Designed miniproteins, single chains, continued (4). Designs and how they scored, part 73

Each design is a single chain, and the fold is of that chain. pLDDT is the mean over its residues in the fold that is shown.

## One batch from the design tools (miniprotein)

Design m14686
Fold by ESMFold2-Fast:
Structure m14686 (fold): chain A 59 residues (1-59)
Amino acid sequence: KVEELLKKAKELLEKARQGDMKAMQELSKIVRELLAQGDLDTARELFNQLVEISKELAK
């Protein structure tokens, strides 16, 4: 399940960088799901990328 979340997150990161706000919301959900499963390192990496993208697109 974690591997599937990571693959989905990679696709969503590419869409979010192109300005897809729905992809940003889905990435936030994946981060929360990874935290709930105890995968703290992966959640932190995705959260940092999400924050960087959001600074550009969601001001």
Scores: mean pLDDT 77

Design m14687
Fold by ESMFold2-Fast:
Structure m14687 (fold): chain A 61 residues (1-61)
Amino acid sequence: MSKEEFDKEVELALHEMNLALTRIELERERSKPNVDPERIAQLEKEIAEQQAKIDKLRAEL
């Protein structure tokens, strides 16, 4: 494995971890008795953006 591939794999792992944390936060917001729809929409947008970045990095590996 080249250093460039290794660096990309590390970046991918960090983004996957951040995505997992954002998904956990979304589930917490959804489980609240009084859900904030603006916060839900923001978290869903962040998840979509993070997933797109992960997909791009995977395609480059």
Scores: mean pLDDT 82

Design m14689
Fold by ESMFold2-Fast:
Structure m14689 (fold): chain A 65 residues (1-65)
Amino acid sequence: GGEELEKANAEAAYELALEYAKKTGDEELIREIEERHEKGLKSTPAEMAKLAGEALKKAKERYEE
């Protein structure tokens, strides 16, 4: 179903967000991404996907600065 795809996409976005955050060396950003992941795991698949996408966008923007 759509939930499996949303979860897979959220996990991929989360992993990529952590990769970007680790490359910046920003420990606060890494913690924020991990907190968003934990919150997503306790929410709906749609909310998890939203939180993961927001984390990825923020991490990528910081990496590209």
Scores: mean pLDDT 80

Design m14690
Fold by ESMFold2-Fast:
Structure m14690 (fold): chain A 63 residues (1-63)
Amino acid sequence: GVAEAEREVERNPDSATAWYGLGLAYAAAGDYEKAVEYFEKAVELSPDNKEYQEKLEEAKKKL
C-alpha cells in the first residue's frame, strides 16, 4: 500500500525503484497528481529507464 511504499522511500531516498513503487501505489489509489510527482523523481534518479518514462507519460494522460 501507499504507507509501505512511503516507508521504502524514507529508507532509500536515492532509490529510483523506491520512488517508482510509490508512484505505482498512488496511481493504484487513483491519485494521479501524486503518481506523476513520484514517477518524476524516479526518472530524475534513473533518466535512462524507459519503463519509468512510459509510466510517467501514462500517469500524465490521466490528469
Scores: mean pLDDT 86

Design m14691
Fold by ESMFold2-Fast:
Structure m14691 (fold): chain A 75 residues (1-75)
Amino acid sequence: MSEEVKKAGEEFYEAVKRRDPEAAGRALARLLELLKDDPEKAKETLQNALTFLRSLGLPEEFIEAVLRVAEEELA
C-alpha cells in the first residue's frame, strides 16, 4: 500500500472521528482516485468505508453527505 493511500485513509478516519462529512468525503475521493486502476480494490475500499460509517451508528444523512462530497470531488 502506498504512503498516499495510507495518508488518505488516516485523513478519512480522523474526519469521521470529528464528524466532518466534507473532509471525510474528500479523503474518500482521494482513496478512490488512487485506486482507479484497480476496480476490485476501489470497490472493496468503498464497501469497507461504508461498513465503518454504519458501524459507528452515524445517521444516514451524515453518510449521504460524505458520499455526495466524494462524488463531487471525483467529477
Scores: mean pLDDT 82

Design m14692
Fold by ESMFold2-Fast:
Structure m14692 (fold): chain A 87 residues (1-87)
Amino acid sequence: DSLKKGIKELEERIKKDPKDVDSLIQLAGLYQQLGDYERAAEYAEQAAKASPDPVQKKSALRMLAHIYRQAGDEEKAKEALEKAKEA
């Protein structure tokens, strides 16, 4: 379907450019929609690490916190929010 096709295209982009923050954020969002919070968190964390811009890094860390909250991991959600405040 269109969602699986989108994921595959974004994964190919990241394979060619592992620091493609826009593609990493989009993958995190798509996996979040699928309820795959483990994969969503992995891509959001990669996006935060790849972001040279503090504003973009902060946004990725806030997304990561939201994903952890949806997964029921309040401790990791708090850690991500603390890192976002430092960015």
Scores: mean pLDDT 85

Design m14693
Fold by ESMFold2-Fast:
Structure m14693 (fold): chain A 67 residues (1-67)
Amino acid sequence: SALERAEEAIARAEEAARAGDAEATQKYSMEGSRWAAEVAALEGSEKGQELGERIRAALREAGASLG
């Protein structure tokens, strides 16, 4: 499901962020953002927002961005 895909990608981003890997954090955050958008469309914006907050936290920890 989109939720499982988002959770997997975000978990990888969070792990990469803890390891200080900004490039991997950005990559998995981009993937997680794609699936989080689909989750928001299918399951509601509240769940999508929660996933987005996790992505933002991981990017901040790694000193990375999506652009």
Scores: mean pLDDT 81

Design m14694
Fold by ESMFold2-Fast:
Structure m14694 (fold): chain A 72 residues (1-72)
Amino acid sequence: SAKEKAEEAIKKAEEALELAKKLGDEGFIKSAQGNIEEAKKALEENDQQEADIALKRAEANLKGAKEALEKL
């Protein structure tokens, strides 16, 4: 459902934010915070398309943060 995907997007974006803070990368931190807000908006509006977009963005950001951490 839209609600379940939005909730998953929030969780993944929050995980990305934790990794971004460990990296000390302001760009990653700002992107993760933006993704959390977009996912929360999708949850509030119960919008399936926005939830799908938020989840894909959160997954991409989380992957990027993990890859950056592996290079340290």
Scores: mean pLDDT 84

Design m14695
Fold by ESMFold2-Fast:
Structure m14695 (fold): chain A 63 residues (1-63)
Amino acid sequence: KEEAIKKAQEAVRKASEALRNGDFETAAKYYREAAKYFQEAGNEKMAKVFEDLAKRLEELAKR
């Protein structure tokens, strides 16, 4: 579970860097990975937050 949290935090960091560069598609992919790792760690609240964020970014990437 500790390794899953570390991987989730790493994915969030990569998503943030992609957002800074305006790459919404890449940011969405990393937020989805973060959600998956938070779910594996048993943190359903954080998993839902990042799933919702990834969906919003995917909508923006379509433009």
Scores: mean pLDDT 82

Design m14696
Fold by ESMFold2-Fast:
Structure m14696 (fold): chain A 68 residues (1-68)
Amino acid sequence: MEAEVIAARAVQVGDEALVTGTVKSSDGSIATKQTTYPGAKVGDQIELTITDPKSGATATVTVTVEEP
């Protein structure tokens, strides 16, 4: 099943990056994943894979850590 990335961002918070991604599945369900990456700095690239637990659809996106 196909998922579309509708939002993704990574922001530095203290000594880690807070990464948030949201996907929409073809059945209309929406899933958001939020995670932290200790030691990540502004300019680092992070690959985030998001799975919608309702549909089983997955999407992968690469985000660059931004300043807060």
Scores: mean pLDDT 78

Design m14697
Fold by ESMFold2-Fast:
Structure m14697 (fold): chain A 72 residues (1-72)
Amino acid sequence: MSREELLELLEEIEKDLLSDDPEVREKAVKTLEEILKKFGSEFSNEEKLRVQFIIEGVKDEEKRKELLSLLK
């Protein structure tokens, strides 16, 4: 995945996490989790800060903690 593709995908996830539709939010959380599991260790410091900010938008507190642990 290119840097541009990653940034565009992260922007879409951020918007989807703020959606009034629970299905859209659930899909965004699942997509974010998959990205973190697959690419989390390859992130630059700037990308990690951006991702951490996006994770803060996750409404489920337990899921937010899980996603933050994947970023370490």
Scores: mean pLDDT 78

Design m14698
Fold by ESMFold2-Fast:
Structure m14698 (fold): chain A 64 residues (1-64)
Amino acid sequence: MPKLTPEELRARLEELAKEYGISLETLEKIAIELVLGKSPEEIAKRYGVSVEFVREIEALIRAQ
């Protein structure tokens, strides 16, 4: 995955949140849990979102 700037990452996260119908506040909480090393499966269960959605956020964060 190509490296994203902070501005590009924010734009992509906003687009992803809109696509999945998730609030930016919830997306920020998911991003924090991923940075803390929690599994995508655990995060998905906690917030009631798909594992695929959490993994897309993880991929965007790793592109930094």
Scores: mean pLDDT 77

Design m14699
Fold by ESMFold2-Fast:
Parts: sequence; structure tokens; C-alpha cells
Structure m14699 (fold): chain A 68 residues (1-68)
Amino acid sequence: SWQELEQQGQQAEAAGDYRTAARYYEQAARLSPTDEQRRRLSINAAQAYARAGDLQGAARAGRPLSDL
């Protein structure tokens, strides 16, 4: 479920693995049932990519927000 992916993202982030956390949040966003949850998870993914130094990943993950 998207909640399980979000939980895995939170665990990876707590471990300092921001790149892995970003990928989990991005996957969770794709599976989320509401625009509100998708937006929140996309923000989390973009922030995690940025913390990992992946600016292209951050821009890509944040793209769904610009279309709202």
C-alpha cells in the first residue's frame, strides 16, 4: 500500500538514506488515492531528493505540484 511505502521512506530518512527515502515517497505518491496525499508525499520526495543532492530528482518529484 502507499502507507507501507511512506513508512519505508520514513525509516530510510531516519537512517540518513535520503535517496532511498525519496524513492519510497515518490512511489507512495504514485499509489496514493487522493490529491492531498499525493501532494504531501511528492513534497516529501522532493525534499528528500534535495537532501540527497539530487536536484534533478527533486525537480521531477515536485512536478505534479506545479500542475495543481
Scores: mean pLDDT 82

Design m14700
Fold by ESMFold2-Fast:
Structure m14700 (fold): chain A 71 residues (1-71)
Amino acid sequence: MDELAARADAAGLTSRFARQVFAALVREGVPEELAAEAARRIEELAKTEKDPEKLEEKVEEIVRETRERAE
């Protein structure tokens, strides 16, 4: 029933967290392609980064860069 969930599936996102980031970015006006790229980067990063603090910092950086590219 959520159109954003269907689009996240189409982008290949399987992580709940990555899907939430995708939905948040799309809702704030970030182009879907850039939001999907950012969410996929976050999903791959979460598989390799074991430090929660470092993961959070890198996620914030990816989101910031994605917003800058959207403007």
Scores: mean pLDDT 77

Design m14701
Fold by ESMFold2-Fast:
Structure m14701 (fold): chain A 63 residues (1-63)
Amino acid sequence: SKLEELARKLVLERVKASEEEIEELVETALAWARGLAKGSNIPLSEEDVRLGVDFAITVYELD
């Protein structure tokens, strides 16, 4: 999807890691973004995805 591709682009801009690690970060970012949207019937915004990516990378860098 367009939002998945946006998440991958944002992760790749900030993190140099394996394809497996990048995909895990993308999945984490989208899961967090869906949590912010508070429901499967509400369209995800690009802002939700950006916040999800920021959260995923912050947690990743703390580990």
Scores: mean pLDDT 75

Design m14702
Fold by ESMFold2-Fast:
Structure m14702 (fold): chain A 92 residues (1-92)
Amino acid sequence: GLEEEALEYAEKAAEYGRRGAEAARRGDSEKAREYAEKAAEYMRKGFELGKESGNAVVAAASAITGTGGITEAYLAARRAGDEEGARAAAEA
């Protein structure tokens, strides 16, 4: 249902955030940016689905899980010097 989809997107956001941080450490600014953008997109989608489900606990859990991914994506983009990627993550 919507609850499962919300948590699935939040988990994807966390995964892409971690991959973005790894790419940034390698000096791969292009991949760091791509992963930052994906993390932000998946977190936003997960939170919206959580809200749509009407289950405040699932919405909160989705936001918490996705926030970790977005934070890592933001830091990865900043280290890579990717202003657009950092902005995308910050806006999520």
Scores: mean pLDDT 69

Design m14703
Fold by ESMFold2-Fast:
Structure m14703 (fold): chain A 92 residues (1-92)
Amino acid sequence: TDRAVRAIAEAMRVAAAGGARVSAQLVGDSVRITVEGADDAAIQAFRQAAEVARSEGLDVTLTVDGDTVTLTVGGLTPAQQTAVILQAIGLA
């Protein structure tokens, strides 16, 4: 699952580098990442991160609504949830 966390962190970094606003929060036992103002590179990076996370056996929902991307990931450990949320905070 560390591979999934790295892929998610990279996707958040790509989005922030493109000028998007990135946030992450705990929703039940899942981490929800919301990206506002995503460009095509950010959308592609999140699609790749979702595929990596699914390949690692995680419960993943990816939605793209215009320039808003929402990635919800279940099955992460508490330490991995914290790492994703802290990464998003560091990009704000």
Scores: mean pLDDT 86

Design m14704
Fold by ESMFold2-Fast:
Formats: structure tokens, C-alpha cells, sequence
Structure m14704 (fold): chain A 60 residues (1-60)
């Protein structure tokens, strides 16, 4: 689960640094979790945790 959260976090941060909109960064975040092996509710949960980490660090 930590690997899925880390993947979601990194995908969102990289998208934001590339100038993605909030919607695009959100899609990258979810896709990062899925690419790391999360599915369904687990992907959504990992995405939320990754996004919150990025926001707390001031990267989103």
C-alpha cells in the first residue's frame, strides 16, 4: 500500500510541475496508484493519501 501511495504522490507532483491542471494532476495521481497495482477502492484510497501528502508539502 505504501508503494501505491508513493506512486500516486509522485505522478501528481510530476504532472503539476509539468503545468497540468488540477483535473489532469488528479488523473495522473489515480493512474499512478493503478500502475503500482491498486484497483477499485484501494486505488482511490492510495490516490487520496498521495494527494494529501503533496498538498501538505506545498507541491500542489
Amino acid sequence: SDAEVEAAYRAAVEAAKAGASPSEAGRANLQGAIDAGATGDAAERAGVQGMLRAMEEGLL
Scores: mean pLDDT 81

Design m14705
Fold by ESMFold2-Fast:
Structure m14705 (fold): chain A 59 residues (1-59)
Amino acid sequence: SGTARLLAELRAELERYVSPAEAERIVAELDRIAQTDPVAAIRRGAEILRELRERAAAE
């Protein structure tokens, strides 16, 4: 599905900022949300990625 593809892409991007284990945890939580609201899951994933990018920029 489109959602599964977007979550896989998000996982790859998250692994640039966090451990593979943490990326898996985040994506698993988003996949759970996606079962009821795929749009909310993608928005939450984008917010998490933005926060991680902001933290990385502060280092």
Scores: mean pLDDT 83

Design m14706
Fold by ESMFold2-Fast:
Structure m14706 (fold): chain A 66 residues (1-66)
Amino acid sequence: EAEAVAEEIIAELERLFGEPMPNWAKLVRDLVEAGLTPEQLREFYRLRLEDPEARMAWLKEVRDRR
């Protein structure tokens, strides 16, 4: 489920940085509440690590499809 994927990617990023990331956790959980799928959450996380600029463009496209 999307909620399980969200908690996974939140924990993974916090582990990489070695500290809690409340703004990231809130953003990811808000995306789950907005109806993003597990696949969309994983792509959002991948873009966060590889291309933060493209991540914001991708998120806008996903929202515009509503």
Scores: mean pLDDT 73

Design m14707
Fold by ESMFold2-Fast:
Parts: sequence; C-alpha cells; structure tokens
Structure m14707 (fold): chain A 104 residues (1-104)
Amino acid sequence: MEPSEVQRRAAEAAYLAKQINPDEAARILVEELGLKDPEKAKNMTAEELYKAMVEAGVSEEQARRALERLNALIDEAFGPEMQASRDRVDAARAAAKALSEALK
C-alpha cells in the first residue's frame, strides 16, 4: 500500500468507526496517531482526519496500526451481519449468472 493510501484508509476507517463507537475510535486515534484532542477527532470528517494525519507527520506504520485497530472495531460491531450480507449478495450474483448461462 502506498504511504498516502494507508493514511487515507485509516482516516476512512476512523470516520466509520466514529459512527459505531466514537469514544473508542477517538481513543485509537490518540494512542496510535498522537492526536491530543479526542473531542476534536470525534467531529472531524474523513478528509479532515487525513489532513490532520499528514500535517502531524503520522508514519505509514502508525497509520497501519490505527487502521488494523479501527477495522477490528468495525468488524466486531458488524462482522457477522456484514459477512451474511456479502454471502447473500455473492449467492444472488452466482444464481443470476447460472440463470443467464442456462437461458443462452
């Protein structure tokens, strides 16, 4: 992953995690990225978070650790339901393809 991409991915994950658990998401941002104001972080958009990380000189390794923790928080909250939704979409696509091939 490009360095700029990992910071962007971390910002996007942080924005989503804030919608699920704003206090835990802000804590991860403070601990991994050195952001001193968790309340300010709670109110930032994904682009504002990305800009703040770039301005703070957050390394690729710091952003990747934050991304892993944020993704784990998201997966814990939605993992079973998201997996079931993905499986249903994949099953529907497979069925549509099979029907398309059968109809010639």
Scores: mean pLDDT 70

Design m14708
Fold by ESMFold2-Fast:
Structure m14708 (fold): chain A 55 residues (1-55)
Amino acid sequence: LSPEEREALRRRIQELMDTLEARLAAGELSEEEYETAVAQAREWAERHGIPYPEP
């Protein structure tokens, strides 16, 4: 992946995390579903050599 592609993907992961947090806070998502989604996003980022974004 190019540096630009990695940065774009990192941004997408951050946006996904923000969305998941908002949905968890709104009660639209359970804690278990949130943890599963976060784990999947982290594994995907690691698999593609993308540094996992911190809040």
Scores: mean pLDDT 75

Design m14709
Fold by ESMFold2-Fast:
Structure m14709 (fold): chain A 56 residues (1-56)
Amino acid sequence: SRERRLAVLYAAAGILEAGATASSLIKDPEVSRREAEASRRAARELREELRRLEEE
């Protein structure tokens, strides 16, 4: 169902945001920054897509 798909996508966005926070635990600061940025970008794009889906 649409509601189930939205719930899964919201959960995925939360996992990506948590991943960005967990990236701070990586010893290499360059790798940590890169991973955190990638996760935040993916989460931002997913939340933007979710906003569009909810408007339809």
Scores: mean pLDDT 77

Design m14710
Fold by ESMFold2-Fast:
Structure m14710 (fold): chain A 61 residues (1-61)
Amino acid sequence: MSFSNLVNEAIRLAVKRYVEEGASVDEALKQAERLLREKGASDEEIQEAIEMARIALRYAE
């Protein structure tokens, strides 16, 4: 998976959990992190993608 696709997927997964479950942004991002690990992304890529997703969600406020 390209890095930009990984960031977009992290945002998508976090938004889905945030909207559907009423979870906090942090809890939604933790869930996205686990799902990205299951997809076989590296720890470095996951951490960077989650951080970019957190920034994007914060600026959407």
Scores: mean pLDDT 74

Design m14711
Fold by ESMFold2-Fast:
Structure m14711 (fold): chain A 73 residues (1-73)
Amino acid sequence: SIEKELVRKETLLGVYEISIAATELVLERLKEKGAPQELIEKEEEEIKRLREEAERLRKEVEELRKKLKELKE
């Protein structure tokens, strides 16, 4: 059902948002400790990847919410 798919994707989006926050914290700590630039760049690339995946999920969640509203009208 659309409701089950929505709950699943909203939950997955929440996991991605937590992962982004955790990776951003790691990046801040690496910068504070003067880590090598290559390690900093690797974490920045990972954050970018996670943000792109989260944005895709947000769009899918929004489309599912629109479909659910249309079906309940």
Scores: mean pLDDT 85

Design m14712
Fold by ESMFold2-Fast:
Structure m14712 (fold): chain A 83 residues (1-83)
Amino acid sequence: KEELEKRLEELEKKAFDPNTQVRIEAVREIYRLALEAANEGHLDVVEKARDMAAKAGQDPDFDVQVEATLALIAATVGIKALK
């Protein structure tokens, strides 16, 4: 759990990077982390990942918005599976 929380904190920094490619990769990693956290039963980590994906969905870059939408769907499904 602590390892996932630390990874998520680092990804939050990268999701707001001035470089668009860095933001795209960070959001893709948030997607993967949300799936991993859901599989391990860490509801609070999945909820944090969902919130970060929702913020990334407000990015002006369309590719970042698409990746954020996929991450948001994954996190939402994970939350429903754990509740």
Scores: mean pLDDT 81

Design m14713
Fold by ESMFold2-Fast:
Structure m14713 (fold): chain A 68 residues (1-68)
Amino acid sequence: SPLEEAVEEAVRTAEMKLDVGASPEQAIRAAEKTARETARLHGLSDEQIDEAVERARKAVEELLKKKA
């Protein structure tokens, strides 16, 4: 689904940022931006864009917990 694609792209962006030495905070911000932009490109509603951003944030937070 477009929402799932936006979340997956956001998590991938966060992982790439972490791989090049970005902070957890920078990775989360990059994921939020990527989720928002990807969801908009797929023509999702404002409500769905907000959901994609929230899901991306939570997914990256979960990823960071596993790396700690």
Scores: mean pLDDT 84

Design m14714
Fold by ESMFold2-Fast:
Structure m14714 (fold): chain A 88 residues (1-88)
Amino acid sequence: MAEIERLRALTSDPDPEVRLEAVKRLGELLSDEDVEVRVAAAEALAEAANDPDPEVRKAATEALYKALSDESEEVRETALKAKVPSEY
């Protein structure tokens, strides 16, 4: 989980290339064997989907589409909630 927290912090870096790399790494964590890791990665990617950089948003959105096909209902539900603000 520390790796996900670090990557989530990197999605707020002033350099869009650093944020893009963090998003790509979070996308790789959606293939992790641990459901809790995949849920946390999906939550971080949901935040990155609102990034000001279009390439970062695209990478996060593509990864979230992968999460929508996950075997775990919890992972799929997390990805679905990414499309609505935390207050809805």
Scores: mean pLDDT 78

Design m14715
Fold by ESMFold2-Fast:
Structure m14715 (fold): chain A 55 residues (1-55)
Amino acid sequence: LRKEAEELLKRAEELEKQAQQLLETDKSPEGRLEAEILLGMAALLRGMAAFLLRS
């Protein structure tokens, strides 16, 4: 479970990095929407990791 939580956190960090790069390089509404989706997925993964660490 701890290893799985660590993998989820690593993936969340990667998604957050992609979202930040997208926000810096793509000023279009489509780029902002994609970045918001990536950030939402990252938040979900962080929540799942926190749940696993409490179990």
Scores: mean pLDDT 81

Design m14716
Fold by ESMFold2-Fast:
Structure m14716 (fold): chain A 71 residues (1-71)
Amino acid sequence: SMEEERKRLAAEVRRLLDEVDALARKQGNESVLRAVETLRKQLKKFEENGADISELESLKREAELLLDALG
C-alpha cells in the first residue's frame, strides 16, 4: 500500500541521515551536520502531516547527495 511505502521511505531516509550524521561527526564537517538537522526536522514534519511519496523520495535524494559529498 501507499502507506507502507511511505513508512518504508521514511525509515530509509532516517537510516541515511543517521549514516550521514555519524560520518560527518567523524570528519568534523559542521556544514553537513547542520544540513542533516534541517532534513531531520523536515522528515519529522512529513511524518506528522502525512507527506506524499514524492516528498519523501526528494528528501531521500537529498540525504543520498550528502552521503556522496562525504565520500
Scores: mean pLDDT 87

Design m14717
Fold by ESMFold2-Fast:
Structure m14717 (fold): chain A 67 residues (1-67)
Amino acid sequence: AEEAFQRGIELGREGRLEEAAELFEEAIRLDPEYVEAWIGLGAVLERLGREEEAAEYYAKAKELAPE
């Protein structure tokens, strides 16, 4: 999960947003409680102009780590 997340960050920095989203999705599939992966996917979707979907993933991150 962490390795997929780190690779997603790298691709996001390169502007490869769709590929970054796939890696964050992989991290979530491997560890659904990985808060940072939900935030990362939200951030990538926001950069892709998919603000409503981004908000849903941010909401999931808050549910997993409410404090």
Scores: mean pLDDT 79

Design m14718
Fold by ESMFold2-Fast:
Structure m14718 (fold): chain A 68 residues (1-68)
Amino acid sequence: HMEAKRQALIDAARQAAEDLANRLTPEELGSLSKRVADAVAAGGHDAGRQALIDEAERIVKNQMDADA
């Protein structure tokens, strides 16, 4: 059922968002919020979504570099 699949994706996205939020410092959270807001102002919803994805990727890369 599409609803069950949608709920599983929402639950996974929520868990990922909570994990990311717990990992971010207040400074990083502020930077992320500003980048997303600036992107939405410049290019609408799609630009904001892309900015969020890019910032998440940057955080993951920084984590991998720190663990090297």
Scores: mean pLDDT 68

Design m14719
Fold by ESMFold2-Fast:
Structure m14719 (fold): chain A 75 residues (1-75)
Amino acid sequence: MEKRRKARELVGKGIDALKAGDYETAIKYFEEAIKLDPDLPEAYRVLAEAYRKMGKTEEAEKWEQKADEIERRLS
């Protein structure tokens, strides 16, 4: 599970950036996490949160939908 572990590490770094108000850096980390593990719903949900914090509601909704689709697939 190397890719998933690395993806979760990147999500953690993104969350740190998100807490610091660096939404652009947070988005980059979440996008890298998704590239490593496209089936990690958490990465899509925090990516949506970052876009929402930036006022990009349409992008946030898109990523929330993607997270829901993946969560359904893993059920």
Scores: mean pLDDT 83

Design m14720
Fold by ESMFold2-Fast:
Structure m14720 (fold): chain A 58 residues (1-58)
Amino acid sequence: KLYRAVKDYESSLEKMLNLKKGDILELLEELDDEYVYAKNLKTGKEGYVPKEVLEEID
């Protein structure tokens, strides 16, 4: 399942995934109503990301 970042997202927390608007992410795990664990396909990095900055594209 693929997501697109709808805006830039930056966090100083090591476990959080930083995003640029338009980045494509692969869903790895759905954790709760607020967060997913995903891989940024542009950077290859994995981390937690708030669902509110993502849209589904599949």
Scores: mean pLDDT 81

Design m14721
Fold by ESMFold2-Fast:
Structure m14721 (fold): chain A 98 residues (1-98)
Amino acid sequence: SMEETIRKFRLMAELSSIHLSLEQLEKLVDPNDPRLQKLKKLVEEIEKNVFTDPEKAKELAKELIELMKKFKPQSAKEQKLVEEIIESAERLIELLDE
């Protein structure tokens, strides 16, 4: 249906937003930071599961939000990126929770 097609595009938009914010955060954070490695893995697993296992994607998105809330930003730019990732992950969960 058209509604299902629109929902899929919205899911893709939120995934793209998370991915782009993550790429920007990677440039600001120590590449050896273990939190960054866990963050990258969570985002990859969310992307793999969004269309094939939406319940698992929701659980992973909730883990991403918890990880980001524990991420102590060292700058205003890092704080903005963390907030953007949380907001996009929350919208992703809402889209999956219909």
Scores: mean pLDDT 86

Design m14722
Fold by ESMFold2-Fast:
Structure m14722 (fold): chain A 74 residues (1-74)
Amino acid sequence: SKEEIAREMAEKARNVLENLKHLLTPEEQKVFEELIKAIEAGDVEKARELVDSIKNEDFKRIATLLLNEYERAL
């Protein structure tokens, strides 16, 4: 189901955030937390908007990979 996919992707994103937390600024961490919430809610448009707003290239690549995996699973 879409709800199960959203839950699993949100859990994966939370694990990624925990592993990267020490490399992110507080502002970048907030953006990642909002991305997790958007994925959990099934709000694909909001998730894309959040990823597009990321300026840190490494963070953006990781967030893009997560979003692509989520969209591919839908």
Scores: mean pLDDT 83

Design m14723
Fold by ESMFold2-Fast:
Structure m14723 (fold): chain A 55 residues (1-55)
Amino acid sequence: VAGKAAQILVERGIVTEEQAKKFAAMLLAGASQAEIARALGISPATVSRALREAE
């Protein structure tokens, strides 16, 4: 799920490949959607949307 969500964000030009790796690592570490959004400089809604599309 984490890898697919990260790929969606890169494909849509929302994050860089490097940021996508950080996103996957944070998700695996149990970070919340709000924490991930803050770290990447994107909205929590964008993180939530990518995760829903990955499932």
Scores: mean pLDDT 77

Design m14724
Fold by ESMFold2-Fast:
Structure m14724 (fold): chain A 89 residues (1-89)
Amino acid sequence: SQAQELMDRITELEGELVEVERRARAIEKQDPETGAAVRELLRRAARYLGQGLSALSAGDVETAEKYIEEAGKLVEEARAQADAAEAAL
């Protein structure tokens, strides 16, 4: 179902948040500004995932999809910034 696909996507993004947060903390030790910027993107992504989960629980699949898409974009941006920072270390 579409709801199951969205729930699977939330679970996937939650895993990515944990991994990129770990990387951001390591980056922050060498580059505090970049590490903090990555963590801010992850905080915003987590808020969107929470809103998506709430919408999904209420049966509002369309709203859930939009929030999950926004969370995914923020996770991609955070990962790109982490990749660039690690390449410079």
Scores: mean pLDDT 90

